# Designs tried in a protein design run: designed miniproteins, single chains, continued (3). Part 97

Each design is a single chain, and the fold is of that chain. pLDDT is the mean over its residues in the fold that is shown.

## One batch from the design tools (miniprotein)

Design m11365
Fold by ESMFold2-Fast:
Structure m11365 (fold): chain A 91 residues (1-91)
Amino acid sequence: DLKKKAEEAIERALKELERLKEKAKKLNLEKVIEELEKQIKELEEKKKKLDELKEEELEKLTKELEIEAGVAESFVAMYESLEKLIEERKK
């Protein structure tokens, strides 16, 4: 089920990018929001074209998306830490 694994990897990456976009919106980071929207759109297009990919391409895409999801998750944690610092300074 290489196609299923690739689909799940895309779904995970989309979920983490959406989370990161929510954090960027709270901080009013307009350029970051624009870039994340572009990346989300590109992943949705890749999901539509999964049937056109060879097994080796599906494996490579899955590994790349696992890394990208991990990076996005790390940025979410960083923005959450920044939110806490901003809230502490308001008090």
Scores: mean pLDDT 80

Design m11366
Fold by ESMFold2-Fast:
Structure m11366 (fold): chain A 78 residues (1-78)
Amino acid sequence: MEKRVYTFTVPAEKVAEVAAQLAAEARAALGVTDESGATVTAVSDLVVAPDGSATLTVTVRLPNGEEVELVYRVLPAA
């Protein structure tokens, strides 16, 4: 499975808010095929690390039958 990592750096106080919004949007897209033909097939639980970072993994099936794992990492700014 191909894995693509997207990193977002936000103020430490905004990490939880941004991560929760991403998780909600991903869950709302579960089973929905977008205009590109990609379908969200799985959404992980939000993982909050002791360093204050948050990680969300979304699995997407492309029109060609490939599955891609999209890893969203929300990092606190120093």
Scores: mean pLDDT 79

Design m11367
Fold by ESMFold2-Fast:
Structure m11367 (fold): chain A 81 residues (1-81)
Amino acid sequence: MDVEKAVEAVGKVLKENQGPDGMVDLEKVKDDIIDALVKYGGLSREEAERIVNTVIEMLGPRADPELVVQIVGAMLRERLG
């Protein structure tokens, strides 16, 4: 698993879908985040869906991209310990 590549790919998806308020609609980009976590993180689709659903539950459906990247990165690093 390449945590740095997975985090970078997720961050890119979020920034490309960032609204004028600086927030991202996580429900709208959920599948793109899952695809990035599967492709670059080496996660199963089920594991990637659990991560995204946990972030949505913590932050709500609209969130700051920087905070999403931080939480996803922390979850990926904890899983490697």
Scores: mean pLDDT 82

Design m11368
Fold by ESMFold2-Fast:
Structure m11368 (fold): chain A 76 residues (1-76)
Amino acid sequence: MEKRLMELGEEAEELVREGERALEEGDHKKAAEHYRKAAEKLLEMARLYEEMGNDNTAEVLREAAKELLKKADEVE
């Protein structure tokens, strides 16, 4: 479980970085796509934490995912 959570976290961070880079390059659609994919990774992490009984961390991750989805909507 820990290894999967670490992998998902690393993937989410990389996707956010790619989204930021896409915005710098003027590719708004690509940025939105990366932010949405990052949000999906955070929601998967939230589900896993909830399965482990860590509801507080799951809630924090859902809020972070919601913020990324909002950013995606704003740039598209």
Scores: mean pLDDT 86

Design m11369
Fold by ESMFold2-Fast:
Structure m11369 (fold): chain A 107 residues (1-107)
Amino acid sequence: MSPEQQAMLAIIDALRALPVAAPFLEPPDSARDWPGFLKTISNPVSLSEIEQRVLNGEITSLEELRELFDQMVDNVLLWNDPGSPEARAAAAVRAAFDARYAEVLAS
């Protein structure tokens, strides 16, 4: 693996270790968890999907990782009401990503 790929996986692993990130680990089951989600969101993303894209070489830069991560968070914020547990979890995960991303860029 490249140093950049290792840095991206380290960010993902740090997010996976957060209890608040549990709802983001796997793609939402639109029939069970979020009825009609796929009518609003055409490209659902989870931390597992992001990790697979990094491992497969589809995501090759920290900037690409940032873009896909932001899409995942924006999907949650678009689908859920402001102040919901899901929206608060999304905000917490984004804050953790931002902190880790800044650390990697400073290295």
Scores: mean pLDDT 73

Design m11370
Fold by ESMFold2-Fast:
Structure m11370 (fold): chain A 82 residues (1-82)
Amino acid sequence: DKIKKALEEVKKIFEENKDTFSPEQLEVAERFLKDLEKAVKEGLSKEKIINIAEYEMLRLNQAGAPLEFLEKVEEILKEVKE
C-alpha cells in the first residue's frame, strides 16, 4: 500500500516535470518508472524495490536530471524506508 502510493506520487511528479527533461534524461526516467512499476506489480520485497529505486536514482543523477525532481523523489523514498 505505502509503496503503491509512493509509486503514484513519483509518476505524478514526473508528469509535472516532464518538459524539464532532455530526451536522454527522459529515457532514463521512463526506465526508472517502468522498473519500479514492474517490481511493485511482481510483488518484490520492500528492500528490493528500494534498491532498484536507489540504483535508478543514481543513474538519473549521472544523467543530470533536474534537481527539483530528484529531491522530491528522495523525500518519497525516505517515507517508504520508515
Scores: mean pLDDT 82

Design m11371
Fold by ESMFold2-Fast:
Structure m11371 (fold): chain A 87 residues (1-87)
Amino acid sequence: MVTLEQARAEARAHAEKKKDEDIVELGAAVFTPPEDSQAAADALRRALEEIAKELGYEVVESETRIIPADHPDGRVLAVARMIAKKK
């Protein structure tokens, strides 16, 4: 999905800016229908894990959240967050 790929690209760019830090916090979010929210959040979490691994980081903590949003189409915000440390 285009929106998921954009979120992944932005998370990677953000992580690259912090490549000299021993600990980084990575995040990604997309608007999705409520029924797809868990799958989207899980996909974002997997994308963040892949980005961290590619940049030489080890995952310390990861979580997903579904945040209600006042969106005209009834969409919710699917969020993934991760804390990773340099190996």
Scores: mean pLDDT 75

Design m11372
Fold by ESMFold2-Fast:
Structure m11372 (fold): chain A 55 residues (1-55)
Amino acid sequence: SADQIAQVDEEYDRESKRILEQLKQSTTLEETRRQLSQMFDLTGEYLARKIEIRK
């Protein structure tokens, strides 16, 4: 439903902004890799949820 899509979009926006702020504060390559990995996982979960809502 539209409400479920809006909630998923809002959650992704909030969590992605949090990870991006942590990326800006990363001081090592390992820390940067970890944050990028989390962003990739979050984006994958977001897309999977949007596909499931449309089924």
Scores: mean pLDDT 82

Design m11373
Fold by ESMFold2-Fast:
Structure m11373 (fold): chain A 81 residues (1-81)
Amino acid sequence: SKETVEEAVKKAKEGAELVKKGREMLSKAKTIEEINRAIGTILRGIGLGWEAYLLYEKHKEDFSEEEAKEIEENLKKAGLK
């Protein structure tokens, strides 16, 4: 469905953004608390990316070639592909 496609694309984008943010936080971390916060942000991003991947695999026929490409690119940015 359109709603499933929109959810998967949104989760893939949010996942990639969180991984990018978390990696940047980790590079600037000065304390163990900051390191833990950065890692937590990365893990949340990976989780969203994984949810997007599962939605995409389960509902492959609902996705256009362009939507599939967008998900694949964001999964790569999240380190899942």
Scores: mean pLDDT 85

Design m11374
Fold by ESMFold2-Fast:
Structure m11374 (fold): chain A 91 residues (1-91)
Amino acid sequence: MEERRREAQRLVDEAESLYKEVKNLADEAIKLNPRYAEKFKKMVEEIERAYQAVREAAASDLDGARTVYDGLRELAKKAIEFAKKVIEEAK
């Protein structure tokens, strides 16, 4: 029981951290190269929906929350890598 609550809270906290990191890096990448604004907006919207799904699932379905979080983590990794590449190429 207590372990499930800690795992649920951890998933929500890590999902929020990933969402904030993606949003911050996307905003910086767009500022440096506006041609990617549409692509980053789509990525941020997908990540935001996944983050919201983790929050909702964490409250009622831990197994579902874990599955959604794994998907969010993969999406965030790709978005972060792409944003860092755009930022680096702008230097």
Scores: mean pLDDT 83

Design m11375
Fold by ESMFold2-Fast:
Structure m11375 (fold): chain A 113 residues (1-113)
Amino acid sequence: SEEEKKVKEEIDKVMAELETRANQLIAEINQAKASGDEAAYQEALRRLRDAVGEAVTRIVELLKKVKNPEFLKEIVDRVVQRLEDIASRLPPEAAEFVRNAIRLLETVAEQLL
């Protein structure tokens, strides 16, 4: 439907904006870790957690508008795949924030199905 198309387009936009922010933060996290700058590392982790949290909150709101279970599953699978790509490029500690977001999205999707 047109509403489903609009939801997909808005989610794609939210994810693209998150991916842009994540690319910068991944570089900052890796640089801070390599240099032993604990303050810069913790600040970059905080900013990553905030960015992921904001994106996931918005995606959850958009998913609640989806009435088609098959379309909901397709969107969630795509978002999870994109979040897993971000997580794979982070140190394990930083990847935990992204994996917690994936678990939240999967839980919400199950409740909406």
Scores: mean pLDDT 87

Design m11376
Fold by ESMFold2-Fast:
Structure m11376 (fold): chain A 65 residues (1-65)
Amino acid sequence: MEIPTEEEVLAMTPEQLAEKASLIFSEGTPEQQREFAEILRKVRPRLTPEQQRVVDVFLAALEAR
């Protein structure tokens, strides 16, 4: 599974980002999930409020593990 780059995340719709986040959460390795979380934290200030909500849900789900 390829982890998206910062540029790819910024180009995604909220729906595409949610789909990718769900895939990484369910099928990604712990290392891939951590890498994706770091990318999401870095780009979060540059995202739309709707995309930020997707990021926050993903990060909360990882922290709850």
Scores: mean pLDDT 83

Design m11377
Fold by ESMFold2-Fast:
Structure m11377 (fold): chain A 74 residues (1-74)
Amino acid sequence: SAEETYREGMRLYLEGEVLLGLARMYYGIGDLAEKRGDFDTAAEMKAKGKELEAEGQKLIAQGKELIAKGKAGL
């Protein structure tokens, strides 16, 4: 149903936002490690942040598409 499509879109959007928040935390940890001269840890944390950011952006895009389709069906 349109309502189920809308709710699924909202779920994906919120999950994506959570992953983007987690990505920002990893970037912050990486920046702190870099300032302390721990370049290996900085690279690892920034790589994890980038992975989470990509997945979060994908979920947000999918969520927005389903929200639009759900609204159009209501």
Scores: mean pLDDT 91

Design m11378
Fold by ESMFold2-Fast:
Structure m11378 (fold): chain A 65 residues (1-65)
Amino acid sequence: MPLTEAERRQLWLDFLLKGTELLSDPEDRAEFEAIYERLKAEHPDMSGLERFFRAMEELAERRKA
């Protein structure tokens, strides 16, 4: 299920305030790495920063579902 605009903005705000503490859970870290590597393979032209935020949004969507 896709994030709402408000949920996406809140995720980015949380990241700016808490940094990588949002990925301190080993399971969340492993899932994030899997998403990031998939996005790297599917979208090689995507910047590392954009890929990072896309992976964070997808992880949040999976947790919401």
Scores: mean pLDDT 73

Design m11379
Fold by ESMFold2-Fast:
Structure m11379 (fold): chain A 80 residues (1-80)
Amino acid sequence: SESLELFLEAIKKAKAPLEYVEELVRAAEQKDTKKATEAGQKLYEAGASPEEVSLIGAHIGISLSEGTSAEEIIEAARKV
């Protein structure tokens, strides 16, 4: 998926901590807006810009909407 590749490029460029990326993916899968916001704040505090956090979240949402599972997104992120 092009969206999954763009997600991997975004997390690598932002040097996003995998723990917070996994939290964001799980929150998106569960449609838990509060947990998604909390994970996004953790990414921001770890040094990602607001634009980078928004881009990571957008690519997660698109990948899930295309039928990529949360497990597949997380496993791909672990290989970066």
Scores: mean pLDDT 88

Design m11380
Fold by ESMFold2-Fast:
Structure m11380 (fold): chain A 100 residues (1-100)
Amino acid sequence: SELEELMAAAKEVVDALERLTGRREAGAALREALEAGAAGRNDPEARAIAERARALAGELLRELMEEIKEELEKKYEELEKKGEVSPEAAAKIIIEALEK
């Protein structure tokens, strides 16, 4: 069931991307591409789905990077207001943003 575990992990990543970016249609398209790929489909429709998914993945990655940046800036502002800025606190913010 390595394929089932990989599919579950991939869907969790897509769910996280959708949640962070708010792009539900893009999330649905990525899930459709994952399911078509797992089924071994290579028909023209499956190829079109995969091509759209690649384009949308690029857009979601750009949007995710902007969301992470905004979260990092907000957390850094909170630390500055409290006078708690340190290398350790900065590292924690970066790790927490990447693990969401």
Scores: mean pLDDT 71

Design m11381
Fold by ESMFold2-Fast:
Structure m11381 (fold): chain A 119 residues (1-119)
Amino acid sequence: MKEARDLMKKGEEALKKGDYDKAVELYEKAVAIAEKGSPREKYRALMKLGEALEENGDYDKAIEYYDEAIRLAEEMGDDVLVLGSRTMRVSTLKKGGKLDELKEEMRKLGASDEDVEKI
């Protein structure tokens, strides 16, 4: 959708200027519009919203939107998009100091309890 793309471009400009609050607002509007479009357009908007929230230090909300992006990518059957959104989620958990959630994700990936507890 053209409207969602226009909002994504404005959000990217705000993000480059360090205007994270404006970038979040623009990307939230893009997500709302993309809800009526393709799942792939919604995925892109969710990922950009997560990135803007992470830059703004709002790690809890960033994780929520990355979780939504993961769910959408799984519904699409796109393993590359699933991996991309999971990678961003793990990075955000680390930056936000969410050690318990990070440890749980590492355990799911087959890390030993000893290695996980060293984080």
Scores: mean pLDDT 81

Design m11382
Fold by ESMFold2-Fast:
Structure m11382 (fold): chain A 62 residues (1-62)
Amino acid sequence: MEIARRAAEGAARAGGDAEAARRGALYWSQKNLEKGREMAVEAARRGAAAGAAAWEAIQAGE
């Protein structure tokens, strides 16, 4: 998934939880494509903290 790669890349570059960002993006990409992509982009943009935050938001259904 392209979105997962971008999310992980952003988080990793900032020294954050790249795996959490990638998993969240993959999960939501399959269930609700639009939401998954939005979260992945957000995680990539914000970096480390966003990776973890995006994963938590995705699990909460946001």
Scores: mean pLDDT 61

Design m11383
Fold by ESMFold2-Fast:
Structure m11383 (fold): chain A 61 residues (1-61)
Amino acid sequence: MRAELERAVQEIIEHGKSLGLEELGKRIARTLRAAVEAGEIRDVRAGTQAAIKNLEDEAKR
């Protein structure tokens, strides 16, 4: 589980950087980590997909 979360965090940060939204990507990744550690998110993959969608939606602006 921890390894999956670490990969998710890195994937979000890398994706944000590729879109020119590095700071937003870091903030979203930090929020996902906190929510998973608090037990608010049980499906890390679904949380990662939602985070990536948020970054892509922001990049469209």
Scores: mean pLDDT 78

Design m11384
Fold by ESMFold2-Fast:
Structure m11384 (fold): chain A 66 residues (1-66)
Amino acid sequence: GLQELKDLLEELVRRGKISQEEADAILSAAEAGDLDAAGNLLARLHAKGKISPEEAQRLGAALRSI
């Protein structure tokens, strides 16, 4: 759910894989119920090579469970 998404995004920021601004943008979209916008932001991170396919799958699963 939303807490799982938040925890995963916080871990990625701690590992230096994404910026706090990128994490905040995804979380804000998800909290607003705009799951399409949140999903598109996740897809962009994956396309830029910032997250692995496995990380993208985990984040997508957390987003879908909201």
Scores: mean pLDDT 86

Design m11385
Fold by ESMFold2-Fast:
Structure m11385 (fold): chain A 101 residues (1-101)
Amino acid sequence: GKEGEEHRRLAEEHAEKAKKAAEEGDGKKAAEYVSLAAYHTDKAAEAGDAEHASRGAQHASEGARAAIRGGSDHVSASAAGVSGAGAGASALRAGGEPAPG
């Protein structure tokens, strides 16, 4: 619903900020933005909006990837949470079998 869409937008915004912080060499801010993006992705999933949760997770994963490239070791835990939500957590929990796995 609308809440899931709003959380997806926030996840995307925070992911973009994470990329910018990583480009600036601010690994701490990049990790904080990745955590916020993961949080909003999880909230979209809780709202029952699997589509918005999936999109939020994709954006957050991109932000985490950029932050890791920027040398932020403390992003790893946040990235793991994002990967759990975006790598088909809904499908895994619903007994989905991914073709590549």
Scores: mean pLDDT 64

Design m11386
Fold by ESMFold2-Fast:
Structure m11386 (fold): chain A 83 residues (1-83)
Amino acid sequence: MFSPEERREMLELAGRIAVIVLETLERQGVPREEAEARAQEVRDLFLEVAQKEGIEAGVAAALKWLREHDPEAAAAVEAYLAS
């Protein structure tokens, strides 16, 4: 069971991942609608796994998906997490 603090951290991280993915795709010239859809898909995947298996598992799932679909977005998220 997540504490209110852990839930807040999870939601803040989900939002940050989505923003990084969106900004990366927009810089690549991906249409806004497609970039927003991809960012939301990654955010939803992160939240689904994080709620069931914890934040670290959610991050691993999101990064695995990004590496398969957009390696540059994966690298941007990894750089943020290493900061």
Scores: mean pLDDT 83

Design m11387
Fold by ESMFold2-Fast:
Structure m11387 (fold): chain A 98 residues (1-98)
Amino acid sequence: SGVEALEKRIKELPEDNLLEQAYLYFELAVRYLSEGDYDKAIEYFRKALELAEKAGLPQDFIDALRKMIEAAEAYKNGDKEKAEKLFTEAVRLLARAS
């Protein structure tokens, strides 16, 4: 799966390359979310958030990561309406951060 390729790429990065690590952990989390693995999605969104804060990434990206974590938690709890609203808000914030 694309997950294995992303995990390999993360391992090959210098540990001080916080910017690229933040984006790769974000992509990994999105793939797990799409596969319905909400626990892994939450774990990797939290890793992306920590790295994004350390790297000084734009506030809209940081806020999007927080909303993605809340969306994944809502999906895990079966609250699809809350999850979809949070996911939509996160996507809008990501578009602004780009």
Scores: mean pLDDT 85

Design m11388
Fold by ESMFold2-Fast:
Order: sequence, then structure tokens, then C-alpha cells
Structure m11388 (fold): chain A 98 residues (1-98)
Amino acid sequence: SEREEAKKRLLELLEEQLRLLDEALASEDEEERRRLIREMIELELESLIEYLGLDEEKKEALRAEVERGLDARIEEMLANLEKLRELTRAAIEVLKKE
């Protein structure tokens, strides 16, 4: 069903985000941590673009907007990695029970 397919896609996204968060938390290299968080933001953005079915002009506009705020978002996420990991794990558990 469409609901089961959407749930599967969301679980795959959350599991990939959890992997990136675990790698960032395990890393003592500041540049690697920033790279992993950037990758997580890009994964979220591309998933949103696919979900919304945006045309190329709107995709470019959204990517440009995200890029403008990227450094601030990376710093905010780096400050909250443990909490983001806990929330992501909780979301996965909730979805698996449904």
C-alpha cells in the first residue's frame, strides 16, 4: 500500500540519518563531523524535494536557500547531536511498532 511504501521510505531515511549521527558522535575530527552533518542536511533536503515533486527552478531556489543558512544549521545540529540521535532512535521505534 502507499502508506506501507511511505513508512518504508521514512524508516530508510531515519536509519541513514541515525548512521550519520552515530559517525559524527564517534568522530573527534571537527572537519569530519561538519562533513557528516552537511551530508545529513543534504539527505533531508533531497528527500523533501522528492516528496514535494518540485520542478528544476524550485529545486534550485530551495537548494540556494538551504545553502545560505547551511553554516548556522550545521553549528546548531553539532550542538544538539545527542538529542537528535535520541529523537531519531525514538522515531524509528515508533514507526517499527505501527
Scores: mean pLDDT 83

Design m11389
Fold by ESMFold2-Fast:
Structure m11389 (fold): chain A 75 residues (1-75)
Amino acid sequence: SKEAIKSLPAKLAAQLLLQEAQSDEPNVDKIIEGLNVLAEIGDQEAIPALEELSKHSNKDVANAAQKAIEEIKAK
């Protein structure tokens, strides 16, 4: 839909963070920084990728993703 274009940067950012988190050598600090940004500017379209990130083996990544989901849902 046309509304998807407006949320595409947040959705794309979440997908790119998920791709980085699934790499062999993920940059955890960059992932956490990106998740903090998505907590502030993200929307509902980012949630599916953030839910996968909340299951990550790195606890800091998982916690940051969960916080981003909670902040987006509170809007």
Scores: mean pLDDT 77

Design m11390
Fold by ESMFold2-Fast:
Order: sequence, then C-alpha cells, then structure tokens
Structure m11390 (fold): chain A 60 residues (1-60)
Amino acid sequence: PSVEELRTRVEQLERAIAHLQQLRDQARAAGDEESVAFLDDVIDQLREEIERLRKEIEKL
C-alpha cells in the first residue's frame, strides 16, 4: 500500500477510537462494567494497530 493509504487507515482508526471512547464513557455512566472492559480491550487493540501502521509508514 501507499503512504497515503496507510495514513488514511490510521486516520480512520483514530476516529474509530474516539467513537469507542465516547461509547465507553456512556457505558461507564450506566454502570455497564462489562461493556467498559470490552471497549477498553478493543481500543487497546486499535491503538496497537495504529502503532504498527505508523512504523510501516516510517519504512516507506
């Protein structure tokens, strides 16, 4: 993939994380600890993917 394609994917993942953080905050306010834990895990996975993509961009 091109640098532009990788950057676009990073941007999409960052937007997804922002949305998931909002959902997590709503779940926490509702006392839904199971959903908070699930969303935290998903957010962490997406952050790891962003780091991987940024390293790939640096190699191009």
Scores: mean pLDDT 85

Design m11391
Fold by ESMFold2-Fast:
Structure m11391 (fold): chain A 66 residues (1-66)
Amino acid sequence: MRERQRAELERRAADIAEELGVEISLKWTYDEEAGREVLTVKITAPSDEVMTEAAQRLAEAVRELA
């Protein structure tokens, strides 16, 4: 994922976090053995329902930007 796509994903993650009252942390690493970028996502939410909603919205954003 290019820097522009990362910035757009971070922006969408921030919007989701604000709308749902959750914390979303995105960490980008490169797996040299697999030859690919790895995105680690951490979501902190007050309930499982809010967690599921945040995860679904973020997954859709990733799919749209890929």
Scores: mean pLDDT 78

Design m11392
Fold by ESMFold2-Fast:
Structure m11392 (fold): chain A 58 residues (1-58)
Amino acid sequence: DLAARIGEEMLRERGRPELAERVRRAIREGDGDTVIRLFEEAGVSEEEYLERVREARA
């Protein structure tokens, strides 16, 4: 899944590989609350994530 892969990649880029696997599972399971919490912990904004997903689909 493209969205889950991007979320994982972004958390690895922030030096948080332990959160990358958790966010990938949360996105695949549709657990938006967990996704938001993990992104917030890693300093990733929802806007930044959505922009990257949109760019990858272009």
Scores: mean pLDDT 79

Design m11393
Fold by ESMFold2-Fast:
Structure m11393 (fold): chain A 80 residues (1-80)
Amino acid sequence: SPMEKEQEVLVEIAQLVVDLLKAGKSPEEVVEAAMAKLEEAKEQGLITDEEYEELKKRLEELAKDPEEAYELLTDQIKRA
């Protein structure tokens, strides 16, 4: 379903963010990589334009509160 595909993309991006942070990448590099992955998913037709806008907003919130965002991403990975 579209919801399941959106969740799959979110988990993949969350895992990428966690892996890059563990590798010592800067927050700027992490956000850049996550945004690039989301754009790629949209261009490949893996998510709809509506799903892209929702996921983009989630990544923008990540930049505003890294501590809360890290907890949410870790929870998403555990639920996958």
Scores: mean pLDDT 70

Design m11394
Fold by ESMFold2-Fast:
Structure m11394 (fold): chain A 72 residues (1-72)
Amino acid sequence: SHGYDVGVDNLSRRLLKELGVKEGDKLTIEVDTTALKRRIEELGKEIGANVTVVLKPGVTVNDVIERHKQGK
C-alpha cells in the first residue's frame, strides 16, 4: 500500500521469510519502529499466522533474524 516505503515492506517480508513463518504459527517479534510493527502484523495475518509484534527501541530486523538463527 502507499503508506509504506519499499524498505519497510521488503524488510518485513524478509523478516517473516527468514524466521520461516507459516500458516498456523504463533510467535512474538520485537521491532524498533511502528511502521515495521504494522507491516509485519498485516503480513502475518495474510499468511494466517498469529504474530505478536512488540516495540523495542534499538532492535533491527537483522538483529531479530540473527537471534532466531542462533537460538536454533
Scores: mean pLDDT 75

Design m11395
Fold by ESMFold2-Fast:
Structure m11395 (fold): chain A 75 residues (1-75)
Amino acid sequence: SATVERLLAAVLTALSARYGREVTLEDVLADPELREEARRMLRTVIAGGRVANAEGRADYSDLIAAAEELLRLLE
């Protein structure tokens, strides 16, 4: 989905900034440290989205679903 693709791109961009190099999905799948960082970011998105939904600030249901899908990919 477009939401999954955008969220993945955002995670890879953040990891690339953190490590000072281009980080690809293949890098994340091959490296346990990069995978752990990506999973931590995705869990933060889920937690924040659930709080925002509960408070009625915005509908983050698609973003939460996309983050859960990416977490399954990174298991």
Scores: mean pLDDT 85

Design m11396
Fold by ESMFold2-Fast:
Structure m11396 (fold): chain A 95 residues (1-95)
Amino acid sequence: SAMEREAEALKEKALEAFDNKDWETFEEYLAELERLALEGDAAAWRALAEVLEYLLEEAKKRGEEQSVIELGKKQVELLRKLAELAERGERIERR
């Protein structure tokens, strides 16, 4: 629950930085979520998926190409799968 709260807070801060076009701060929060995810935090994998899903909806509104949106959706699905594996306590041995 403490890790879940940390991942959610980092997600909210990342999305706020993105909306403010503060790309440097956005990348820092994204990197921290990635660190937590690689340490086995399922909530961090879910937070990364939700950040990318938000970015895809914003890209869609701005007229981004369908192929880019489809590729991004595949990345969201992969991140959600990694969250499920982490939640089951399975060691993700893929780089």
Scores: mean pLDDT 82

Design m11397
Fold by ESMFold2-Fast:
Structure m11397 (fold): chain A 70 residues (1-70)
Amino acid sequence: MKEKLAEYILEQALKSLREHRKVLNDENFLVVAETLKEYMRSIGDSLGLSQEEIDRMEAEIDAKVEELLG
């Protein structure tokens, strides 16, 4: 149950990154990416996820940022 909620929130964060990349410059896009990572960290902590799971979700956001900037 908690894992499905975390997965859903991560998917929404990745979708949000794709949409913001279309309209923001690189500087503002990176601010959005950092905000989403902080949000995901807070949600993961609230759901009682392990640090390894939180780190993985943050890494997926970082990978999407690199994909969208490249």
Scores: mean pLDDT 83

Design m11398
Fold by ESMFold2-Fast:
Structure m11398 (fold): chain A 99 residues (1-99)
Amino acid sequence: SLNLTPLSNEQKIKRAKGILEAAKLIEKGEPDEKAIEALKKGGLSDEEAEKIVELMRESPENLRLLRLQAEGFIAKAKGDEEKLEEIEEEARKLEEELE
């Protein structure tokens, strides 16, 4: 894709941390503006951040899945194999339940 530059591992980790923080803020009942700021700190544009927040708001299952995906990426980047396997199992169960 012409507009997609491959992200560095550091940039990917920053994006995942932003997504994780945004999901936690939404779970705490914080306003969307705080979640958008967390995503922007992760290197997302305003438009990308707004789309992610909308996706998180669509269902509790979407919020949980996005949080698990972000946690899994961070665990993988840190080489935390036990945590990664735990997160992948939770994500698999959630996806199987959603059909």
Scores: mean pLDDT 79

Design m11399
Fold by ESMFold2-Fast:
Structure m11399 (fold): chain A 65 residues (1-65)
Amino acid sequence: PELSDEEARGAAELAGLLSGRSAAEIAANPTPRQRAVARGSVELAAGEPASDEEALRVVARGAAL
């Protein structure tokens, strides 16, 4: 999903809070549980399904903001 920078940052912060790791670390080397957290965070922000690859790209973008 295409999210705004603000939405991507929100999704990255949520993924970090729920996983206990930084969003950048999740994007670089996620565990299966952290992949699920990233996907759920992005899907919540977008209101639509996301692939693991798309979700990790959004989390990486949000972490870089």
Scores: mean pLDDT 78

